# Designs tried in a protein design run: designed miniproteins, single chains. Part 13

Each design is a single chain, and the fold is of that chain. pLDDT is the mean over its residues in the fold that is shown.

## One batch from the design tools (miniprotein)

Design m449
Fold by ESMFold2-Fast:
Structure m449 (fold): chain A 57 residues (1-57)
Amino acid sequence: SVQQQQEAIDRGAQDAHDQATQQALDQGLSPEEAQRIGDQAGQDVRDLALEGIRLGD
């Protein structure tokens, strides 16, 4: 269902956000910069998922 697809995308985006944030912190970036990087990683997952849907996924 559309709801199940949305939930899967949301989980993937959250995981990407958390991983990218932690990697940025491990590299010595500020919490504010790490949050920005995490937000971008989560958005990239959402954008790729939408592109996949448009390409027949």
Scores: mean pLDDT 82

Design m450
Fold by ESMFold2-Fast:
Structure m450 (fold): chain A 86 residues (1-86)
Amino acid sequence: SEEELNKLYEEAKKLLEELIELAKELLDKATTKEEILKAIGEILRAIGDLLDLELKYERGTLTIEELKEKIEELKKEIEELKKKLA
C-alpha cells in the first residue's frame, strides 16, 4: 500500500540521517589520515544513498521489498558504526 511505502520510506530516510551523524562522530574522533579518509568516505556514501532513495521516491520506482531490505542493511551499518564509536 502507499501508506506502508511512505512509512518505510520515512524510516529508511531517518536511518540514513542517523548513519550520517554517526559517521560525522567517527570523523570528530579520527586521529590518523586513514581514519579521516574512511570517515569522510562513510559520510559521502550515506549522503549518496539518501539522495538515491529520494530520487527513487520522486520517480515512483521504490518498492516495499527494496525499502525493507535497505532498512535491515542500514540497521546493521548503524550497529557497526556504534561499535566503532564505543
Scores: mean pLDDT 88

Design m451
Fold by ESMFold2-Fast:
Structure m451 (fold): chain A 58 residues (1-58)
Amino acid sequence: DEAFELFREAARKQGGEVSREEVEELLRRDGLSEEEAAERLKEAEAAEKSGVSLDAPA
């Protein structure tokens, strides 16, 4: 999914620290609706929480 890739890139650019508002803006710029952006973001957060066994280095 393009939205998920944008989320990953945003986190990578900031070194892992990225605001939800920035991610939503990126998704909206890509042409997604506000609702779609929110759903994709929730899925990305849920997937990361569920799939991560070890935390990223601070």
Scores: mean pLDDT 62

Design m452
Fold by ESMFold2-Fast:
Structure m452 (fold): chain A 80 residues (1-80)
Amino acid sequence: SSESLEILKEAQELLDESYEKISKAIENNNLDEAIKITRELIEKLKELLKKTKDPETKEQLEEEIERLEEYLKELEEKKK
């Protein structure tokens, strides 16, 4: 549906912008900023997940959220 396509487009734009910011934070050795951006990205994707009723769109968003939650754990471990 048009709504599912718009949600996926919004998610992709959000991912692209956030990954660029995360990469810059890591290059600057700013792990706190990378963690913050990753947490905010996960929250925003979870809000998009709540808005969709399309099963395929839900699956794609859930998979991306899971990948980001694993990445967040890796970033947090580097802080120890």
Scores: mean pLDDT 86

Design m453
Fold by ESMFold2-Fast:
Structure m453 (fold): chain A 84 residues (1-84)
Amino acid sequence: GKEEAEKIIKEAEEVIKEAKELKEKDPSLEELAERAIELAEKAIELAKKALENPEDKELILEAEIELGLALIEIGVMKLLLKKK
């Protein structure tokens, strides 16, 4: 419950940091970086709500989905960077 929400927040914060670093290295990744940041910020919002409502398993699941989507965007950015 709470431990899972805290882990999501930490991982999402790492995604935001990595997206900003990737955007700085290659400005062509700006749109993908902004999408990753938005998805990660949504995951943090949902995980924080789950901390206040630890019995609401749907909030954790929704936070995990948003984080997963953010990680996919990071993966796409890394793949595109490797092809250059």
Scores: mean pLDDT 85

Design m454
Fold by ESMFold2-Fast:
Structure m454 (fold): chain A 93 residues (1-93)
Amino acid sequence: MERDEEALRRARELTERVQKAYEEGIKNKDDPEKNKELSLEAQKATQELGRLADEASPEVQPVLRRGVAFATEASAELNKLYIKALKEKEKKQ
């Protein structure tokens, strides 16, 4: 019971962290260093969400899997922003 409550609470925190990172990435789309940092943060959060889902009870696993799907998509978008910003920075050199 406590383990499931902690997993759900942690998953919520990780999902909110990924969402915030994604919003920050869009606002700072021209900053490759910032977007690299945000992309790595989102990837770490996504990996932890995946681990929590794998270790979760069957009752909470579907909720955690939805979080993983969202975090995976957001992390992919942040990585695209980072690559785009990096290429634009290199073109100006």
Scores: mean pLDDT 81

Design m455
Fold by ESMFold2-Fast:
Structure m455 (fold): chain A 60 residues (1-60)
Amino acid sequence: SMIDELEKSIEILDEKIAKLKAEAKQETDPERKAILEDEVKLLEEKRKELEEKLEELKKE
């Protein structure tokens, strides 16, 4: 179902976000850290969009 597909996509994004956050925390180069933090922000926005869509589908 579309709900199952969205939940799987959110799970994959959560894993990627967690990995990038861990990498950003360990990164000592300010430029590389900023790139990782920017990527985290973009993925968190994408996750929010998918979560809002999932909530919309579950309201019925």
Scores: mean pLDDT 85

Design m457
Fold by ESMFold2-Fast:
Structure m457 (fold): chain A 57 residues (1-57)
Amino acid sequence: QTLSRAQAEALFALLDRDGDGVIRGPHLSDVEGAFNVTLPADRTELSLDEFLALATA
């Protein structure tokens, strides 16, 4: 159910389209699907640290 840190970092890098260290826009739906979670409505971007927090929840 949870990813390892290495798997989470690899997935984050894949979803980080712009290579700027955050996931934005439609790629947030991929995160929601991958972790079976719903992100808050005010969430427009997701950093690596926030992504790891979701992966280890």
Scores: mean pLDDT 71

Design m458
Fold by ESMFold2-Fast:
Structure m458 (fold): chain A 96 residues (1-96)
Amino acid sequence: SSIENLLRQAEELIKKAEELLEKAREALKEGDKEKAKEYLLEAEIELGVAQLAVAVALLVAKKEGNEEAVKRAEELFERIEELEEELRKLREELAK
């Protein structure tokens, strides 16, 4: 279904953002602030696209009464919020 495709794409983008945040942490440990900035920017873009995909899936799922897809979309929003908080913390470390 279109909802399943949107949620799957969001999950892939979230995973890519997690990998980019890990690379940003490694760059910070090595003192490479510019490389860390690039990874954080890429992670922010991936999370933004994932958030849009989840938002569209949630709207369609609610309209169709698909409770399972609504729950899955809400779980993905929570994961995105957690990663956005981690990104914020890494930006704070970068500013020091």
Scores: mean pLDDT 90

Design m459
Fold by ESMFold2-Fast:
Structure m459 (fold): chain A 63 residues (1-63)
Amino acid sequence: SADDVIKSVALHDLTKKIEELLAQGKEEEALKVIDRAVEELSKINEKLAEEVRKELLAKLEEL
């Protein structure tokens, strides 16, 4: 579906940005990037925003 495509693109781009910030030791900045992105997505689709948040937070736990 279109939502699946949007989710995949958002996760790919945000994951890359978060990984770059974590590599620099900027964990607080990484969390802020997640929060801002999820807040913007929630204005369009709350369920999609929640799914993106869960996946990004899981990636932070792995790193």
Scores: mean pLDDT 78

Design m460
Fold by ESMFold2-Fast:
Structure m460 (fold): chain A 60 residues (1-60)
Amino acid sequence: SMTENMQKLAKAGSYLQELDDKGKKEGPEAVKKVEELKKKVSELVTQGDYDKAYELAKKI
């Protein structure tokens, strides 16, 4: 449903925010990996594939 997709998107955003903070502490290679992950998540969101976007954001 639309509501479930919105909740998954919100959680994905929260995970990406936490990963960004972790990456800054772990160094520039970790930051680069997080940026690549963000790109992939954005691509999946654009395609309407919120389930895959959420799963990818959850995994680092």
Scores: mean pLDDT 73

Design m461
Fold by ESMFold2-Fast:
Structure m461 (fold): chain A 61 residues (1-61)
Amino acid sequence: SAEELKELNDRLIALREKLKTTAPEERPAVQEEIKKTQDEINALNLETARAGKSAEELTAG
């Protein structure tokens, strides 16, 4: 949903800000969280794109 996508984007921004002040030893863990959050955003965007394409197919006949 749009709300879920917004929450994930907010989390991504927070993680990127955290990364700026994170010690080098802890950086890989924060980067993994960023990657997981980006993967979730990508999955939701694909789901939204599929819904959009289904609407186009219905309109095209």
Scores: mean pLDDT 75

Design m462
Fold by ESMFold2-Fast:
Structure m462 (fold): chain A 89 residues (1-89)
Amino acid sequence: DAAEAAAEAALRVVEELLREAVEAEKAGDLSKAAALYTAAALVGIGTVEDLRLAGKEELAAAVEERFRRLKEEAERELERAEEEKERAA
């Protein structure tokens, strides 16, 4: 299914963008991190909306859940990095 293949490709792109965003934020490059987070959100939201417009509601819900989990994992990685910096101070 072309829609499933596109959704899988979009999830891989989101995962990579979030990984790079977390690395940029850990390095103190906040402008690069913001751009990468924005790109990840646009890919994620756009994919979910396109699937809903195509009537692929269950696939859209599954993709939305995966995007939410990827974002939560990225946020948790940043929290750990900030806690490590504060504990070392």
Scores: mean pLDDT 82

Design m463
Fold by ESMFold2-Fast:
Structure m463 (fold): chain A 66 residues (1-66)
Amino acid sequence: MSVEELVKEGEEYLEKLEEALRKGDTEEAQKYALKLGDVIGELREQGAEEEAQRFAERLREIVLKA
């Protein structure tokens, strides 16, 4: 995947993760958290460290609130 495609997927998974947490759907939230983690890893592999770090920080914020 291109970096641009990974960023779009990360944004989509982040939105779905936040939606699942608002609904109290822990199973769905875990699913999207894992998918977002995969995107972060792929972004780092592609050298997109800034984008990867941004998603990682947002994911960390969400986990700390849960």
Scores: mean pLDDT 82

Design m464
Fold by ESMFold2-Fast:
Structure m464 (fold): chain A 66 residues (1-66)
Amino acid sequence: MDYVVRLQREVKELTEKAREAKEKGDDKKAEEYAKRAQELVREGLRALGNPDADEVEAESLDIAKE
């Protein structure tokens, strides 16, 4: 449980940093933060044996791409 909560928080922080970078015009940094968020979701959910990793990734991607 703590692991999933920590991952969600970390992904949220990276997504927010990606948005800040985009607002500043730093597209390169925005992409780096977005990719990092995706990697964390993938690795964390796989470690927990969760087959729904793709669904969680889709939500993170939609926010980061906006």
Scores: mean pLDDT 68

Design m465
Fold by ESMFold2-Fast:
Structure m465 (fold): chain A 59 residues (1-59)
Amino acid sequence: SKIDELLEKATEIIKKAGGKMTEEAIDLLYEAWKLANPDMSKEELEAAEKRVEELKKEI
């Protein structure tokens, strides 16, 4: 599935980074999460997007 492809790509990127999270991996994980949760409310989507931005700043 598309979700499995995104998760596999994220895993490979994390492996290449020595097990560390990267912005690219976060983006792929977020895309997979959106595909797994297509019926999200506006509040849930906004909260998730804010969390993604926070995670990227922590790297």
Scores: mean pLDDT 84

Design m466
Fold by ESMFold2-Fast:
Structure m466 (fold): chain A 55 residues (1-55)
Amino acid sequence: MTITLGPSTSPQVAADAARALAEAGRDVLEENRLRFEGTPEQNQAGQDALAQALA
């Protein structure tokens, strides 16, 4: 993972941010589950979006 977000971003801070994003993403995905249980394409798009947010 290469994030070019200034000279003071430590690996620990990046890991904590990724963890918080993953927790928030799970809540959003659970809410969306009530609307779209998903074609395989939509489930993959959701996973790809989460992977990009964590990359």
Scores: mean pLDDT 53

Design m467
Fold by ESMFold2-Fast:
Structure m467 (fold): chain A 91 residues (1-91)
Amino acid sequence: MTLEELKEQVRALGDAAIRAMEDPELQAEFRKVLDEALEGFDKATSKEEIDKIYEEAVKRLRELAEKGSPETQRLVDALIQALKAYAEAKK
């Protein structure tokens, strides 16, 4: 899988998780966290920075997912796996 394909998979799963959320404020915060993580990966200059960005994003995404439905939580778990693959490919 190419880096571009991994990034698109992250975006697709992120959009699915956001659509499963009923709260517009939760949707906005989730999108902000995901966008910040993806931008952070693009700007990162070291493997250590990528690992730090990934760890913080996972923590924040999981906290937001706990406020959502079981379907949202399942989609966020899939998103976290895709985000890990993308972060590893960026190293």
Scores: mean pLDDT 83

Design m468
Fold by ESMFold2-Fast:
Order: sequence, then C-alpha cells, then structure tokens
Structure m468 (fold): chain A 81 residues (1-81)
Amino acid sequence: MEEVERRKEQLEVVMETARKLRLIGMEIDEELGISEVTEEKIKEEEKEFEEFLEKLKKLIEEEKGKISVEEAVKKYLEEQK
C-alpha cells in the first residue's frame, strides 16, 4: 500500500511540472499572437488538468501502485482513443 502513496507523490510532482510548462506555453503563445489567453481558458485548462490528475490517481490505486507514472499516463491516453 505504501507503493500507491509513492506513485501518487511522483505523479503529483510530474503533473505539477507539466501544468507549469503548459501555462508557460500558453503565455508564450499569447506573447507571439498565436492564441488569446483569457481567464476562462485558464480555468478550463486547470479543470482539465485536475480531472486528468484525479483519473491518474485512481488508476494508480486500481493497480495497487504496480504501475509507473508513465504507464498510467499511457493507459489514460489509450482510453481517449
């Protein structure tokens, strides 16, 4: 069961980094005039990211921590096909 907690911590670190990089990318796109960054768009991205994180946490719990963060992400993306 401690493996589940360790995987969740790893996931949270990875996902927080990915979230920050996504926000930086959005800011760069706005600066370059590629896209408009609105408060609504930021809230949508944060909501999607939070839902993604919760889905991955549940997947790690279901697999009893035997799945890596990378494998959890791949499995989630496979469900979107």
Scores: mean pLDDT 73

Design m469
Fold by ESMFold2-Fast:
Structure m469 (fold): chain A 78 residues (1-78)
Amino acid sequence: MLSEEEVVERVRALGEGYVKRAEALGAPEAAELFRKATELGVQAARALYAGRREEAERLNEEALELAKEGVKLVEEAE
């Protein structure tokens, strides 16, 4: 099983990739959405490891909705 810090590192790495792609496409609003989604994903990982499972699920759902909006903006910029 991954440690809390390993999960956090993976969430940040994934988020950084999405932010860099959005910035390269000239989509600063998408980049901001991916930054917010990454922050919520990190909070969700920390909540999960603290035993706050319901909070982690809610934070992950919020992160997913922001990421979906970011993807939509990137698709519109392509």
Scores: mean pLDDT 84

Design m470
Fold by ESMFold2-Fast:
Structure m470 (fold): chain A 76 residues (1-76)
Amino acid sequence: MEEKFEEIKKKYNISDTVLEKVRAILEQLEAEGIDPKDAEVTVEASGSGRSAREAYELAKILEDLGFGKAKAVVKP
């Protein structure tokens, strides 16, 4: 698991904040016994710029990790 997080951080050049959100989502699914392939995740962000970019990056990473559905929604 840790090795995969290191590869994701390097591959996507993401912030520690985005990496921590990926980790939290995976830990939550593990605690609830939900397979990521069956999970649907919506990442919500407010405004634009960094928050919007990080939301899109997070959704893309989750999709690449094999989540059933991952999308980002940015609200003004």
Scores: mean pLDDT 73

Design m471
Fold by ESMFold2-Fast:
Structure m471 (fold): chain A 58 residues (1-58)
Amino acid sequence: MEEEKKKLIEEARKSRPKGIYDDRIETLQKAIEGAKKLNDPEGLEFAQKELERVEKER
């Protein structure tokens, strides 16, 4: 079940309306909100970790 939600977060990460780094961060923030609304702590944690990783990397 959490696999399904993680796939959605991965899809959001791959799909970017703009090809800029800030856009990726914005997409991840939306994924965090979505995970919160779905009451998915695993997805929320994953999205937060990805957001921090992306910010630290560039």
Scores: mean pLDDT 69

Design m472
Fold by ESMFold2-Fast:
Structure m472 (fold): chain A 86 residues (1-86)
Amino acid sequence: LEEKIKELEETIKEKPDANSYYALGLLYYKLGDYEKALEYFEKAAELSEKTAPSAEIYRKLAEVYKKLGDEEKAEEYKKKAEEAEA
């Protein structure tokens, strides 16, 4: 896990992209670091919106906000994910 996080952090410094930020968010989410997971998922969403909205990124943002106790934002991102699939 630590080695994979380091590799992804080096990748985003050289070539930032939505997939690398999303992968970092998933790793921090698995570690229970929801604040860092939120930061990286937000960056992934920002970059992905340049090409197309990502329902999966919005779903992960909803899950993270729920873990952080922000039910209002969790519901907001859940709706965004549903709209992106429609």
Scores: mean pLDDT 76

Design m473
Fold by ESMFold2-Fast:
Structure m473 (fold): chain A 94 residues (1-94)
Amino acid sequence: MDLEREMEAFRRAAPEVARILREGAQKVKPIDPEASKDLERAAEYAERGHVLPAMILLAITKKDAEKRGKTEAANIISEALDRVSRVVEEALAA
């Protein structure tokens, strides 16, 4: 796949990625409100079609939660990252 088709795939994946991130933010909010805020920001990036920045922020948020000993939050974020990765991989394969 060339770069232009990859960018097109990211744009197609963006609505579902944003949905996954907002769901993750809601799930993590009672455990780690700071991580929830970061996931909401990542969802805003995805809603604007910026899937790669959203994924980078998601990965940073996971690492930060792990560093702070928030194991449950890190697990929720990891699940969101896995789901986002699958959506992006499916879009790239289409």
Scores: mean pLDDT 85

Design m474
Fold by ESMFold2-Fast:
Structure m474 (fold): chain A 85 residues (1-85)
Amino acid sequence: MTESQKLLDELEKKIAEARELGKQNPEFEKAVRAGLGYAAGVYPKEEIEKLSPEARKIANEVYDLVKKAGKAGGPKFLEALRAAA
């Protein structure tokens, strides 16, 4: 398994965990979208800063995983992310 695939698996797990938390508080689903969108360059950093501290933590974790996966996967991974955002 590639480094990029491992980071994508971690990202998918983090998104699933945030969706479970989102059943109790919809901010966690917003956090995932903000983290993904900021990493893809679609949303500004301010979208993360609008969130509660707990949701911001999830958004930052998602952002970090995407950035690490982008470094490991290269331009093709970043292109796919921008297309999905």
Scores: mean pLDDT 71

Design m475
Fold by ESMFold2-Fast:
Structure m475 (fold): chain A 86 residues (1-86)
Amino acid sequence: SAREKAEEYAKKGDEAFEQGKYEEAKEYYEKALSLLPPDDPRVPIYLEKIAKAELELAKKEGASVETLVGLELRVIGYRLDAELKS
């Protein structure tokens, strides 16, 4: 099913993230997200994973403190949304 394919993409994203391949991880999480309806409780979980990958990329690219703080707040926001829906 589309849900099972989304989970497979998310697992590939997790593997890429663990290897420090944050851009590849983000692409897999975005593919997973695209297979889910917008009200699916997994949506905030995948959005948090995307935000974490973006944060790691921003750190690698030497982004400003302001940009890093904004990305950290996005990670926290999606994590809280995911937990409130569990």
Scores: mean pLDDT 86

Design m476
Fold by ESMFold2-Fast:
Structure m476 (fold): chain A 67 residues (1-67)
Amino acid sequence: SAEEHLRKGDELEKQGKLMEAAVHYAEAIRLDPNNAEAYRRLGDVLEKLGEPVSAANLRAKADALNP
């Protein structure tokens, strides 16, 4: 489920496995494209990976889904 992928992503992010966390957050978005939290978490991880433009776009999507 999307929630299971969010939880797994959170666990991986706590371990510093940012690329693996991003994969799980992306899968959460694929399973539930209206999950604002998944977009925010992916955005946060991408910013930490040095992708600020992609991060900003994902955060904008999250804000549109849950203003």
Scores: mean pLDDT 85

Design m477
Fold by ESMFold2-Fast:
Structure m477 (fold): chain A 77 residues (1-77)
Amino acid sequence: SLAEKREEAIKNKDFDTVKEIIEEASRRLSADPEKATIEEAFRLMVEAIHKLALSRAKNKEEIEQVEKEYERILKTI
């Protein structure tokens, strides 16, 4: 699944694969213009970015900052 492929790419810090997943989500959005699909695609992209940022966080302060930004972005979706 797209979610499983995303998790593996984030663990391996494979930015090319993360980019492909985002592009695939964008293609699905273009093929299905339903509002629910648009919102789901944005949430999937935000979650992928959030997990990538967490994988790069080196200390508790950076983790807290990433979590705070993620929560802020989710409130705007």
Scores: mean pLDDT 67

Design m479
Fold by ESMFold2-Fast:
Structure m479 (fold): chain A 60 residues (1-60)
Amino acid sequence: STDPRIEARIEALYEATGGRWPRSTIEAALALYLSGALSQRQLADLLGISPSTVSRALRV
């Protein structure tokens, strides 16, 4: 990603998942969320983290 906000969100989510998912997978999932295809809860379930953790990561 060339957008600093998207890059920061990918990195925050990558740290939150403990490196369980590659950054490319997180970027794809985040893109689905930003397009409205996934809710925050669905993104959290997909990545195996809490909705609160996703909420915090998305505020960077």
Scores: mean pLDDT 84

Design m480
Fold by ESMFold2-Fast:
Structure m480 (fold): chain A 66 residues (1-66)
Amino acid sequence: AEADRQAAEARAGEIGTEYARLVSEVKPEADKKVAEIEKENPLTDLERNTLRSQLLAEGIAKKRAE
């Protein structure tokens, strides 16, 4: 039981590391896109953070589908 739990936690950690890497690759593109949108549409901090989160999620999904 404990060995199975440790294996599951290790796998979750590996998945987390993979997502951190994907985020590091996608984040500059998401930040650039947010900045481009913000040039035409001034955003609040909440709106900017929400848009960035959506673009990050879309970018990660696209990378995972490749």
Scores: mean pLDDT 77

Design m481
Fold by ESMFold2-Fast:
Structure m481 (fold): chain A 92 residues (1-92)
Amino acid sequence: MLEEQARLAGEGAAEAARRGAETLTAEAGAAAAVAAAGASAAAWLAGSEEGEEHGAEAAKAAAAGLKAGTREAAEKAAEETEEHARAAAEAA
């Protein structure tokens, strides 16, 4: 009885967390792209071709790392929520 209710509640919470993580991942990707564009513009304004090239490459690497890190963090948060929901169902 309580085990079934806890299991259904856990599944609902896990699904909501997963959907939330997907939304956050998309927003994080857009933010990283904007940050990379800003960094590239700043490097270009510095006026040297060498500085511009190094600045643009650094910005791309930072944006890619941030995007990948944020996605992994979102996925881990979803996994932890699912584990906690599952543990609660087992405890009931």
Scores: mean pLDDT 52

Design m482
Fold by ESMFold2-Fast:
Structure m482 (fold): chain A 77 residues (1-77)
Amino acid sequence: SEIEERLRQALKTAGYSDEEIDRLIAEAKKRFEKMLDDVAKELGVSKEEILSSLTEEQKRALLNTAYAEVRRRREGG
């Protein structure tokens, strides 16, 4: 996706290796799925219902938030 491509370019510019970038992106995706699962449990709905209720812009914002959290955890705790 365009978001992944932009994130890869930013991480490469920041000095990460291709293998580290792949790992960070994988962790961000895993975190995004966990966030959806946590919200689904809290609201008493399925993950699919949450995804169908979100706009593409909202899905993008949540994925960006997951990427930022993974990066923060890796770089600063």
Scores: mean pLDDT 72

Design m483
Fold by ESMFold2-Fast:
Structure m483 (fold): chain A 55 residues (1-55)
Amino acid sequence: TDWAAVARELGVSERAARAYVLHYGRGLSQAETARELGVSQATVSRWLAEVRAAL
């Protein structure tokens, strides 16, 4: 999947788009998504809110 294209279409960062798909599409917890992306759970929570606001 071209995450750069998805992020551009939604007006969010590519990493935020990836976090959304991992959590809501793949069913990973926020902690699992944070581990996969190498960031904090707080960062994932912020990114998920960003993508949800864009939808």
Scores: mean pLDDT 79

Design m484
Fold by ESMFold2-Fast:
Structure m484 (fold): chain A 94 residues (1-94)
Amino acid sequence: MELFEKGKFEEAIAELEKRIAEDPNDAKAYYELGNVYAALSAINADLSLLEKAIEYYKKAIELDPNYKEAWKNLGELLKLLGKEKEAEEYYKKA
């Protein structure tokens, strides 16, 4: 989901964090948090937000190892960080 204003990203993060607090095993909520932080990273050119996106995708995979979209998106972000060999291993797991 594309958000135009930082306040909308903050609302999305707060909603997803609330979902995780209610269900800590909600792999989809972690995946969606990864998506929000990846979008924020792209808009702001901020690598620290990219690292947060990677952490959330890793959490989604930890909870659901068959979450193919999380494996693919994690691979793409690792490739953006220049970790192409590591990204290739994640694509194999998808």
Scores: mean pLDDT 79

Design m485
Fold by ESMFold2-Fast:
Structure m485 (fold): chain A 84 residues (1-84)
Amino acid sequence: MKEELDKLIEELRYAVGEQRDLDTARKLANELVEKAKEASIEDLKYTRQKLDELAGELAPVDPEGARVVMEAGRKIDLIIKEKE
């Protein structure tokens, strides 16, 4: 599962940072959140940290895209809380 989540994070980086395609970014964020429901707490905490780093990286270049990433991170926080 970690590999699938990592791939979606890289696709999100590309959609927001390179393509500036917010529709694709939102679809990828939703797919990431759905896959996160099946992931371990350890993988989710790792993914959450990577999303925070990505949102910080994207904020200066695309604030709206950074917001999409931040929202996905918040939804992952809820999944972690539900699994604990």
Scores: mean pLDDT 83

Design m486
Fold by ESMFold2-Fast:
Structure m486 (fold): chain A 64 residues (1-64)
Amino acid sequence: SAEDMGRVLGRHAAETSPDEKTARKRLDELVDKVVRDLGLSEDQREQLRKAAYKALEETLEKKK
């Protein structure tokens, strides 16, 4: 699902980035690429973005 994809992208960006700023930048780029490549609807795009940023925040918090 779009939500599951978002969670994977968010965790990946947080885990593979040296800092929060880099993680957010990489996630923005990954989300935009996935939305474009898969031709997601506006609803699916919103679900993916929300899940991705939530997973990013949760993963960054666990690394503190």
Scores: mean pLDDT 80

